# Designed miniproteins, single chains, continued (5), part 44

Each design is a single chain, and the fold is of that chain. pLDDT is the mean over its residues in the fold that is shown.

## One batch from the design tools (miniprotein)

Design m17505
Fold by ESMFold2-Fast:
Structure m17505 (fold): chain A 80 residues (1-80)
Amino acid sequence: MKEVIVRTEDEELDVIAELTGDRERVAALRAAIRARDGAATVAAEQELAELKRELQERGVRIYRKVIEDGKEVLSELVLK
């Protein structure tokens, strides 16, 4: 099992690109998410969730580090 902690969406996308080996696909998803282009952004977020699921099945867990009330909290990165 491999656990990865990321602090930004960009770090999350970089890790997914490295672990899947599909940097071109991840770059396209990053662009679509940043464009905030309604339907295209939603589709990109859904595809990103599928990539996260694939990594989880391979024994990789990705956590987002956030700060709540001055404490660091880890949340597993799953599209909700």
Scores: mean pLDDT 69

Design m17506
Fold by ESMFold2-Fast:
Structure m17506 (fold): chain A 65 residues (1-65)
Amino acid sequence: STKETAFAIAAIGAAIEEGISVKVTFKDGKMILEAKIESEEERQKFLRAVKRVEEMGYKVELKLY
């Protein structure tokens, strides 16, 4: 599970590397993502990363500001 978690974080890493402020928490096999979204482009990039981790079998909970 730890290796799969690392791949999921790597998928989100592109959004983080582009300056999107993201906090990642893991709880009960669920990935909780807290992000400050400043633009529609940031939102779309972040949601694409979220979709990729969901396709890996993770439940994702979003907290967007």
Scores: mean pLDDT 71

Design m17507
Fold by ESMFold2-Fast:
Structure m17507 (fold): chain A 73 residues (1-73)
Amino acid sequence: SDIEALTGDKDLADMIENTYKRLSKVDEDAAKQARDLLLQSALLEKTDPQKSRQLTLQAVSIMIRSVGRQNGA
């Protein structure tokens, strides 16, 4: 996958892609945004770990919000 090519980590890439596939069934826009933030976080981990952590937290917040919406259906 593109994520595997960018991160060099197949397990991480599989986790991100599986999370995206599950969330996209409930909220495609939120799933795309969360995936993009996780990708940016992974790319910045070595060069800017503080920004990487901030982006990961933003992605997690979007995921929690999407799950909350699913439980309300």
Scores: mean pLDDT 73

Design m17508
Fold by ESMFold2-Fast:
Structure m17508 (fold): chain A 97 residues (1-97)
Amino acid sequence: MAEASIDPEQAVADIRGIVEELKKEKSETKKANLFVAAQLLGAMADTPESYLELARAALVLGDYETAIKYAEKAIERGSPEIQEEARKILEDARNKL
């Protein structure tokens, strides 16, 4: 609908920043809040690139089931390059389940 004017490229950059912050965050509450923020950005952007970065965030958190779901979404509409990166995340997450 015509007023969700989120910049998808900026959303992807913001999610990447959250992924890097998640790697060094020690508070489980802060990790959860960061991941919720990333998921909101990804849902608003609704691009294969944003879902790929959400899959990376979930993988960093050890939420392998959520990483698989977002990787599958990235594969569904992604370019061949996005599909290849998403498949690597999917295989890594499945191997850790």
Scores: mean pLDDT 83

Design m17509
Fold by ESMFold2-Fast:
Structure m17509 (fold): chain A 102 residues (1-102)
Amino acid sequence: MAKEQAEKLLKELKETIFTDVEKALENLKNLLILQIKHGKETAEVMLEAVEFLFEKLNNNEELALKIVKAKLGKVPKTQEELSELMNEILEELYEEALEEVK
């Protein structure tokens, strides 16, 4: 069941990333929660999610800017700043997932 639930969350993440950023990030957080709880059973699905996000964020600067603006209210001045702020958002999402697993 954990792997099937993770696959469903990955599908929902892929479907929402361009239409509803907040829902996409919630799907990612729920996938992280499953990864923390089930480890090996969801690891391949989590890796696919990370690879998908890395590809989309690296190839779509507008998407990355939209996420940063929505989450932090900031407009990065350089591509390096965009990458740093995006990393902060992902780290915060991981911390939120860890807190929910308690």
Scores: mean pLDDT 81

Design m17510
Fold by ESMFold2-Fast:
Structure m17510 (fold): chain A 90 residues (1-90)
Amino acid sequence: MRSKESLLKSLEEAIKQDMEVYSKYKEKLEEMMKLAKEGKIKEALEIAKEIAEEIAKELGLSKSQQLGLYFALAMLAMFARQAKDLKEEL
């Protein structure tokens, strides 16, 4: 039988890898969000680029996938700024 054990082990390894990747980049993600909220968008985008490059190198992603990740992080930084502006007006 195509084993449930192989699928479960692959899932556990994937979850563990995702948790380790998140933990490794948590500090940089928090700094990026902080800079974005302070209106330092250029500095926030520089950190987003660094995170995208490091993840792409670690996971062996293509240049296209790295660019996609950078855009996702850049959008997250922009939304963080908008959320901060909303809270200051309330």
Scores: mean pLDDT 70

Design m17511
Fold by ESMFold2-Fast:
Structure m17511 (fold): chain A 68 residues (1-68)
Amino acid sequence: SEAEELQKRIAELKEQIAALLERARQLYADYQAGKISKEEFEKQMAELQKEIDKLGAELLELQAKLEA
């Protein structure tokens, strides 16, 4: 069903966002530990935040469709 397909995609998006948030947490920890430069940290964090924003927007759209 359409609702089952939406629920599956919502679950997949939530998993992807959670994984990216965990990567951001680890990246920050590595930066604080001196394992990565500020320049590399800022570059990688910007890319992670861009992807999280994109997936978050898609998640909101699918949740709205499920509630309609």
Scores: mean pLDDT 88

Design m17512
Fold by ESMFold2-Fast:
Structure m17512 (fold): chain A 55 residues (1-55)
Amino acid sequence: SEAEEAARGARAGARGELPAGEAARYAQKWHDYMRAGKATGEAAEWAREGSRAWG
C-alpha cells in the first residue's frame, strides 16, 4: 500500500540509504497520509512503524 511504501521509504531515508530528495519525498508522503487520518489495518501499522523510525 502507499502507507507501507511511505513508511519503508522513510525508514530507508532515516538510515541514510536514500538520496536526500527521495528521503524528503517519502517523509512528506507518510506525513500527508497520517495528517489525513487514514488508519487501516496493516497500512496503519506500517505508518506507525515509519513514524517511530523517521521521528
Scores: mean pLDDT 63

Design m17513
Fold by ESMFold2-Fast:
Structure m17513 (fold): chain A 82 residues (1-82)
Amino acid sequence: SAAEEEQKRREELQKRIDELAERLIALMRADIQTGFTPEQVALLKRALSALSQAVKLLKENGPLEEVERLIREAEALIEELG
């Protein structure tokens, strides 16, 4: 059913959010230990903002397509951090 497909999609998006949150925590710890450049810190803040917005939309039953877009934005920013 459409409801079952939506629920599976929500669970997949939540898993991706959780994985990205762990990666961001690891990057924040790396910044504290080794120091990031101002550009890297800006990318980190943008990734955190995108992920935070995705979490809010998912909890508020917002459009799943917007949640996916925000997750992809956060992923791209995290990849740029190396």
Scores: mean pLDDT 86

Design m17514
Fold by ESMFold2-Fast:
Structure m17514 (fold): chain A 79 residues (1-79)
Amino acid sequence: MTDEERELVEIAAKLAGLTPEQLESLPDEARQILAEIVRAAQAGDKETLEKLRERLNTLPLPEAVKQRLLSLIDFALKD
């Protein structure tokens, strides 16, 4: 993970309301999704956000974490 990707992950985790412990326990694929959510949201790329939502639903994450990340994507998809 690059330093820039790590910063994006930390921003996304804070916006999603994840605890530091929850963030530390995330698999690399989930961390990549967090970084991509921030990038897509900043770019206004709603198609990428929808694809990230689908990818997130396939990941074996704790339900509470998954719900927080889905809510973050939903927030980013709003006008």
Scores: mean pLDDT 79

Design m17515
Fold by ESMFold2-Fast:
Structure m17515 (fold): chain A 79 residues (1-79)
Amino acid sequence: MTLKINGDVLAEAIKGMSEEEKREAAKTLVKMAKDLGADKIEIVTSKEDLKLLEPFIEILKEEAKKEGIEVEVKVVEKV
C-alpha cells in the first residue's frame, strides 16, 4: 500500500518550520504510514515546490529508512 501526499500542501505547511519541527513532522508521517500498513510514501509535487521540499524529503527518507518504508517523489506540472 502507498500513502500519497500532496507536495504543494506539504510545502506550505513546512516552509516556516525549523529542522527539528521538520524531523518531528517526518516521524509523524512515517508513523501514519506504518499504522496504515503502507510500505511506501509518495509525494506528488511541482518542480518549484520540490526545491522547497528537498530538505524535508531528505529528513523523511532518513526516518522512513529506519522503519523499512520507501519514499518516492513524483514531479508533476502545477495546475
Scores: mean pLDDT 81

Design m17516
Fold by ESMFold2-Fast:
Structure m17516 (fold): chain A 92 residues (1-92)
Amino acid sequence: ASAEDIEEAEKKGREIGRETAKALLADPERARELLKEAEAALEEARAAGAEPARLRLMELAVKAVRAALEGDIETAEKLGGEAGRLHAEHAG
């Protein structure tokens, strides 16, 4: 991907991360359920020998949900941006 494609993906990732964090704060019970599902999926992916890029994206997702539950929207936004960037770099 071009530098412009990566920058656009990071920008979109940040926006998604921020909006998702706000939605999770509106429904903390659902957010806790999603966190458990994401953590379980990450452990299964590790056991299956998933690619490092996929594991990194899953780790960022888990950290973003945790940050959102703590009310740290800024961290969730930044982690969303990092995920968007990694996705664009590895999309081919």
Scores: mean pLDDT 80

Design m17517
Fold by ESMFold2-Fast:
Structure m17517 (fold): chain A 63 residues (1-63)
Amino acid sequence: SEDEEKARKIAKLLKVSLEEARKILEEAKQVTTIEGAKALAEKFGISLEQAIKANLIVGRSLK
């Protein structure tokens, strides 16, 4: 599935487990702003840059 491919890309790019990448993918689908990306980064213990990359993989451009 498309989501499984996106989760694998997130896991590889962010150096996280596939299980963690699936959780990041689902949260990233709901993120549309830089403030949302910061919250995502804090929640998963990743950098803002990594959170932005996850949002790009999901197909979202941040405001």
Scores: mean pLDDT 82

Design m17518
Fold by ESMFold2-Fast:
Structure m17518 (fold): chain A 57 residues (1-57)
Amino acid sequence: MKKLADLIRELKKNKDDREKVKEILKSYGLSDQQADEAIRLGKGDPSLTALAAYLLL
């Protein structure tokens, strides 16, 4: 629960910076490919991106 909430917060702060979002996702354990897929599935919504990342982990 805490890890997902922290991820959502960081993604909201950086939502307009795709490279920064990708770096944040990778810091949570995703590969480059998984980070790109999470961003694609999230369609610009930080909460959906965080949920997609959590499912890919």
Scores: mean pLDDT 79

Design m17519
Fold by ESMFold2-Fast:
Structure m17519 (fold): chain A 59 residues (1-59)
Amino acid sequence: SSALIARLRQLKRQERAVIDQLQAQISAETDPLRKNLLQIARAGSEVVVERIEKKIKEL
């Protein structure tokens, strides 16, 4: 449905904004361990984006 697709696109935009914020934090982080944890968090948000994109394609 168009309404569901619109909601999924909104959620995808929110997750991309989180990825952008995490990327900025990764670029500014000087501690290797904290940088690694931020990279793990970014990878998690990237998986969410991929799942949303797959769901949109199935509709």
Scores: mean pLDDT 91

Design m17520
Fold by ESMFold2-Fast:
Structure m17520 (fold): chain A 64 residues (1-64)
Amino acid sequence: KKKVTGIDWKTGEEKTIEADVVIGDMSEEDGVAIDLKNNEVIANKNATSVAVGRALLVLGDSLE
């Protein structure tokens, strides 16, 4: 587990979560972090909705 700060994809607000999975690099524009316990996704502020979509797909696959 790692505390990660980024932009909540649902609200557009800066948020800190305890990430179980990090995809890409949160220091780069393609970074996305996932909290599997709370089903929360945050992205680097420059990350696209495509990156967030990939993170949600990974979350869905891990549940099945």
Scores: mean pLDDT 67

Design m17521
Fold by ESMFold2-Fast:
Structure m17521 (fold): chain A 75 residues (1-75)
Amino acid sequence: MEDEIIEEVKPIALENPTDEGKLEAIREAAKLATKAGILTPELVEQIKKALENESNASTRKELEALLEGYEEALK
């Protein structure tokens, strides 16, 4: 109940457990969270972690843009 606000996002991550699927899930999660106005520190941390361990330049660029938008909203 305390964290049910984020529940809409969590199922997406579970469906894509791979590294690539995980970052895509994070991207979707951030879009949903931003749209709903539910900025979670966990989601921001996940985006940063995915960016750190992602070697695909194209994917990192997508993740970075996502992070910038999300971090801007936190300010």
Scores: mean pLDDT 59

Design m17522
Fold by ESMFold2-Fast:
Structure m17522 (fold): chain A 91 residues (1-91)
Amino acid sequence: SARLEELRARGVVITVEPGVSEEALEVGLEVAEVMAERAEPGVTVTIEIGSGVDEKQVEFVRQEIREYRENKPPPAPNGVAPGAKLSDEKS
């Protein structure tokens, strides 16, 4: 994926589990982009996209990302970040 390669080239560490849906991957890459945009200089952004992500969680994160992009909050030391966790890996 061009987006995945571009994000990795920017220094974002992205791990994708086998069996991740296309929807979960797309949303995970959008989260990675938003986090990379908001990252302080010298901070490494690490994203893990797991196969255990529900369709409901995908939709929820998509809505948060859309709201963030439309309203793009000013940088704040204790501001709320858009949904950053897409995987719930359980052994």
Scores: mean pLDDT 68

Design m17523
Fold by ESMFold2-Fast:
Structure m17523 (fold): chain A 109 residues (1-109)
Amino acid sequence: MREKAEAFFEEALARAAPMIAGYSVEDFRRLAARVGPERSGLVFFAMVVEGVSLDEVLAMTEEELEELLIRAIEKTAEYLSDEELAALAEALEEAGYARAAELVREYLK
């Protein structure tokens, strides 16, 4: 079980590193302009987990963006601590992603 979680996080970090390195300040500004600065970190997290490009995210509707977050949460929630899940749920609520926040709370039970 732990080995599977470690392999998943190593893969996610390997994907995050080149994505962060490949993104310009302008790319992050484009994301923040599309989704707002409060949502940009959460959407970037979902992009890393799901392997979705910035151009794909910029073309998404608000509903599709929340569905992307829900898919990312479903793949990662079992590997997060209760403390990390609680922080994620709070961030999702503050960002207005109520459905995604409710899903995270179900993993805390």
Scores: mean pLDDT 73

Design m17524
Fold by ESMFold2-Fast:
Structure m17524 (fold): chain A 89 residues (1-89)
Amino acid sequence: SMKEEGKKRMLQELDDLKELIDEAYKQGRITKEQYEEIKSLIDKMKEAIENDDFEAYQKYRDELMKKLAEVLTDEEITEFIRKLIERSR
């Protein structure tokens, strides 16, 4: 199970991702549909973290990564994943 400090850091990384996606939408880099889908997945992932639902967290994380691959560069995705892994320890 994730430690409380790791959970807080993961929630912060998801909040930072929301800000990045808000800016990408404002700049016209992503569609409204992509924006709404990504934000919905982030919210579900945050809820799963808060509820210690590891199965739901993994499911929504995998769906989020697929959606991010459509709109972000490989470098941005790799950095986001790296931060999530480092922050969960």
Scores: mean pLDDT 77

Design m17525
Fold by ESMFold2-Fast:
Structure m17525 (fold): chain A 64 residues (1-64)
Amino acid sequence: MEAAVARLRALGARVGDTSPEVAAAVRELQAAFGLETDGVFDPATAAVLETLTRGEAEGPFPPG
């Protein structure tokens, strides 16, 4: 979870290190990319997050 939180923050998501905040950000990411919006950090969600953090795609979070 901590690595995912750091990546979400790098993409402009304003989340703390708590599970509810991370789940909300995960749901936003899932909705933007047409994934199931269950808030679970599954392999598909992880792959999308990796693509965004490498700059290979635009994320749903506003720029900082």
Scores: mean pLDDT 66

Design m17526
Fold by ESMFold2-Fast:
Structure m17526 (fold): chain A 96 residues (1-96)
Amino acid sequence: MAGERGARAAREGDGAGGGRGAAEAATKGALGDKEGAEGAEEAARAAREAGDRVTAESAESAAEGARGGAEGDGSKGAGGAISGIGGALEAELRAS
């Protein structure tokens, strides 16, 4: 699962993998998928625990939006997906 994969990557110090997993999970949450929202929250927590402040901040925003999306608030879900994608891009740039 994208969120689980992202959480694992973040714990192992792979910020780019953490960001990608959080973005994928948040996108599913934005579409009303409860598992996607839960995955985004797990990825955000893992990134914070790993000390990756950039990935953690973006993943936390993505998780918040994903929760709203899963609850039927498409506007919050869309915002979360955008934040997750931005965080993934930033993490990939930092990994380069």
Scores: mean pLDDT 68

Design m17527
Fold by ESMFold2-Fast:
Structure m17527 (fold): chain A 65 residues (1-65)
Amino acid sequence: MEELKKEVEKLEEEARKHEASGDYPAAIRNYRRASELAEKLGDTEKAEEFRKRMEELAQRYQDAQ
């Protein structure tokens, strides 16, 4: 349990760093993994937050093309 929570936190932090640097594809991959692990933990709200963020980043990436 605790190990999965730490992994989610690590992935979220890495995703935020990639997002801040404009590496949207890398941020999306990390948010996707974090969402999957959050669902395994039963944290549905956190998983939904990550999915929404992925969608926002995917949209921004498309708009920048």
Scores: mean pLDDT 81

Design m17528
Fold by ESMFold2-Fast:
Structure m17528 (fold): chain A 75 residues (1-75)
Amino acid sequence: SQEQQQLQQQGQQGRMLIAQGNAMMAQADALRRQGEELMRVDPERGAALLAEAERMRQQAQQLIQQGQQLISQAQ
């Protein structure tokens, strides 16, 4: 049915968003570690990387939450 097709598409979209968010979280964690290391030798550059990592983490969290909501609604 059309309703079943919509639910399947929502589930697939949700899984894609979670995968994208998880990849972005991994990148954010890598940037956070680099920023923490830089804080020891260059606090200004370190702070900038930590801010970028935090922005990326927040965006990743939104993607994961949106994906989880789509999957929950499809079940």
Scores: mean pLDDT 89

Design m17529
Fold by ESMFold2-Fast:
Structure m17529 (fold): chain A 62 residues (1-62)
Amino acid sequence: VEKLKEEAARLRALIEQIRALGAQQTAAHPDNADLIQQGTRRLVQQGEDRAKQALEEAERLE
């Protein structure tokens, strides 16, 4: 159970890094802002879905 909770925490930390990088890239390349934002949202969503799955699995084991 702890391993899955730790995995979720690590994924959330990575998601925050992805958001920060996405914001920086959008500011640096405004001509490509839509593509960068779409890519960032996709990666964030994938990370959030994985974190949610890990937490749901932890709850299922309780």
Scores: mean pLDDT 78

Design m17530
Fold by ESMFold2-Fast:
Structure m17530 (fold): chain A 99 residues (1-99)
Amino acid sequence: EDLERIKKAIEEALKEPSPTPRGIAFATVAKKDLEKTAEELADILVNGSPVERAEVARYIVETYKVDPELGKKLLELIREKTKDNPLAQEYVDLIEKAL
């Protein structure tokens, strides 16, 4: 089930030492173009593979660990962009509950 894969990705990202160089890079990209980043991640949650969706969850968690305000804003934009997709909304809810 996709939800279990997303949940595992969130748990693994939370266990990583923080901040990571990758997390800093993700936060830098998101801060530079928040709208574009949210659009690309939202598209993956709707149209991507289960592996790609798990990577999106990890990206959001790692961004949040570096910059919590930025991570929350990113997730809010993704929520808005996926509002018409119930399954993607479940993924967003799982990530939000973990932050």
Scores: mean pLDDT 82

Design m17531
Fold by ESMFold2-Fast:
Structure m17531 (fold): chain A 115 residues (1-115)
Amino acid sequence: SAADRIAAAVQAALAGDVEAAAAELSRLPLAERRALADGLEQAVDELEAGLAEAKAKGDVAALENIAESARVVARLARALARAVAESDPALAERAAAIAERAEAIAKEAEAAIAA
């Protein structure tokens, strides 16, 4: 099922394996790949809001969780961009933009922990 493929891609991304995640995502129907992009974009929006709150509170545990979650979202978004690069360049560009936003959140959370 699409859910099983997404779960396998998430497991690969958690392990740091973007190539394995991309291979799983390349087996998704186009509609499911677009739905995944929508979900990743929502996750980034939620992480941005969580980052602002955690920084305001000085909540180091929340910042650590946000940094780790943002790194996973970035790897999934990079994997999606790779999976669709040839078939849907517009979706690949959108996924790359999501990855860049997630990477920026992770770096900002990591910098806030170091402060």
Scores: mean pLDDT 90

Design m17532
Fold by ESMFold2-Fast:
Structure m17532 (fold): chain A 65 residues (1-65)
Amino acid sequence: GAADAAALAAAEAINESHREAGLAGRSPNPEVQEIAKEIAEKLREIGDRIQEGIKKGDLSLSKLE
């Protein structure tokens, strides 16, 4: 339904943030690279969990509001 579609869109937005963090990892500063890598990993895991929850019916926008 629409709620599941909205929740999936939220998961996609998190995964897009992960991609943006990956771009920061191109910095020549190794400290920035390490932080960007850690953030990207965490965002990816969150996005995956949301997508799995939607598929299992455990998570919907109406329950998040």
Scores: mean pLDDT 65

Design m17533
Fold by ESMFold2-Fast:
Structure m17533 (fold): chain A 93 residues (1-93)
Amino acid sequence: PKEVGDKLLIIGFKLTLDIIEERLEKGILDDFTLEELEILKKELPEVLKAIKDEKEKKELLERFKKVVEKALELDPENEKLKEILEEVEKELE
């Protein structure tokens, strides 16, 4: 059922953000963390379609933005992180 799949997609996205936040708090920005951020960017359009509430969408986007901004504090010149930030900011406009 689509509704079950949508809920699992949203939960999975949020859990991945939790893991990334924990790693970034420890100053860890390794290849694994970067790959997970790229996967979240790729999955973002489907996750946003799965969320029915506009406030929940905005909260998720703002949370993802904060995570990417924290990653950029550790690696300010990372072009992939800048690209992810631009995509998230575009969705918030």
Scores: mean pLDDT 85

Design m17534
Fold by ESMFold2-Fast:
Structure m17534 (fold): chain A 86 residues (1-86)
Amino acid sequence: PLKNFLDNLRKMLEDMGVPEDVIEEFVKEVEKILKHFLQPSNRDRTPQQLLDELIAAGKDIAEKHGLDPEKIARMIKIFFLTLDVG
């Protein structure tokens, strides 16, 4: 599941014309966040908390590399909804 998600995310970013170095940084940060939220450390974390964390990371990386943070945030939100988290 995680590998398919990250592969699809890479393809989407490539289709948007995002540079390869930026895609690598983004995918690495997303993987870190997903692994953190998928570990049962306390009560079940909400999908909304995960989405908020992913959007925050995406905006940070976008701003760092001169991309539109709002476009990246919207894309992450749409992409996250395709995961069918339940």
Scores: mean pLDDT 73

Design m17535
Fold by ESMFold2-Fast:
Structure m17535 (fold): chain A 67 residues (1-67)
Amino acid sequence: GAEELLAAAERFRSRAAELRLQAEALRKLAEETGDPNLLLEAEILEGMAALDEGMASYLERLAERQL
């Protein structure tokens, strides 16, 4: 039901937030070291976070249609 979809959306949101924090840490290391691979890793994590945020939004819209 809608409650289960919203709970799933919250889990995706939480994972996205964690990935964003990891990406921020890698961007800071890239700035300090000049290592372009750390910047690339940060960009990959940001992409994964965006996918999780998209999934959360999709699940939230499905929940709205069940209310």
Scores: mean pLDDT 90

Design m17536
Fold by ESMFold2-Fast:
Structure m17536 (fold): chain A 79 residues (1-79)
Amino acid sequence: LEEGERLYAEGRLEEAAAKYEEAIRRDPTDWRAWLNLGRVYLEMGRLDEAQRALTAAHLVDPENAEVLALAAELGRRAA
């Protein structure tokens, strides 16, 4: 997870996504990994993949404020 955050900070978005996907493979109930994957896809302009990742994060934790905030941002970009 921390490796993915470092790669994201460096702008290495595809590598960051791969690290978050690895974290999800280990624990698919890790809403933080899903949230971070959604952030990476949103930054890449891959809105469909971002929406799928955020939907998964929301399914794990429906009232998570960080997930809801990023889902709102995705909605603004998709409109």
Scores: mean pLDDT 80

Design m17537
Fold by ESMFold2-Fast:
Structure m17537 (fold): chain A 67 residues (1-67)
Amino acid sequence: SAMDEEANERLREEEAEASREAAERAIAQAKADGHVAEVEMRELELLDPETGRRVTVEVPVVKIHAA
């Protein structure tokens, strides 16, 4: 239904936004600490507790290396 699709889209948007913000903070912190950060986009499968459906969202994964 449209309501289920809206809930799934909201979950995808919320997770993508939260993951993006977390990655930005991690990258900024790594740079402040004198480290190198690399970001890769990965697909993450989420279960929506409201609809019981799985949704796929692309999230940034941050890798931190000593400089």
Scores: mean pLDDT 75

Design m17538
Fold by ESMFold2-Fast:
Structure m17538 (fold): chain A 62 residues (1-62)
Amino acid sequence: MVAEILERARQLAQTQSDRAVLREALRLAKEALGKKVSQEELNAPVSEIEEKALELLKEIRE
C-alpha cells in the first residue's frame, strides 16, 4: 500500500534530513488522493513538507 511507502520515506528523511525524500513523499500522498502538489509546497521548509505529508497520509489511511 502507498501509505506504507510514504511512512517509510518520512522516517528515513527525518533520520537523514533528506529534503528530496520528503518532497517525494508529499508528491505520492497528493497523487494517491487525486490532488496536485504546487511548487510553493515543494519549496516549503522541511517541517512544513513533513506536516503536509503526514496530514495526507492520515487521510489515505482513513
Scores: mean pLDDT 68

Design m17539
Fold by ESMFold2-Fast:
Structure m17539 (fold): chain A 80 residues (1-80)
Amino acid sequence: SEEELRKGIEEVMDRLNARLAEIEAEYQKTGDSRAYVDRAMEAGKEAADEIFKLIREYEKKTGKPGSREEAIALIAAATS
């Protein structure tokens, strides 16, 4: 259902935000800006892949297009 898709996306975003908080905490200890950027970008990519998988599965199951563009915008905002 659309609600299951929404909950799935929210769970992915919650995990991404938690991981970004850990990366930020590590950056505060080390000052390693390159490691910060690399880890944040990898976390964002993993979240994007999970969200796109959820959207594709929803589209295949229902025959309706998902909110792919909105998901991309949310991921970009979260990783900036």
Scores: mean pLDDT 77

Design m17540
Fold by ESMFold2-Fast:
Formats: structure tokens, sequence, C-alpha cells
Structure m17540 (fold): chain A 66 residues (1-66)
């Protein structure tokens, strides 16, 4: 379930134009309390930023389900 959620989120973000994907990653990570400096580094490498965002969403979902 969590791995499928991560895979689906990655696919969705990868299907967006880079500028939109970066903006969405910023908003998701900001809403999760990730520091702006870390978000800026993650958005320099969009692939890394997408993977990090997907993992954080899955971790939050699993924590809420426990």
Amino acid sequence: AGEELAANLKKALESLPDDIAKELVRHILESMGVPKEEIDELTKDLEKGIEFTAQKVVEAHRAAAA
C-alpha cells in the first residue's frame, strides 16, 4: 500500500512539467514542516526532490495509520 502510493505519486510528479513539479514539491514539503533551505536543495535535483517527497508522504501516511 505505502510503496504503491509512493510509486503513484512519483509517476504523477514526473508526468508534470518541471516548473510545476518543483512548485508542487515545494508546497508539499513546506506543508510537512521541511526547512526552506532543505527544500531549495531538493528542488535543484528534481528527481531527488520527487523521491524525497514521495517517501515523506508515505511515512506520514503510515504514521497516521499506526
Scores: mean pLDDT 78

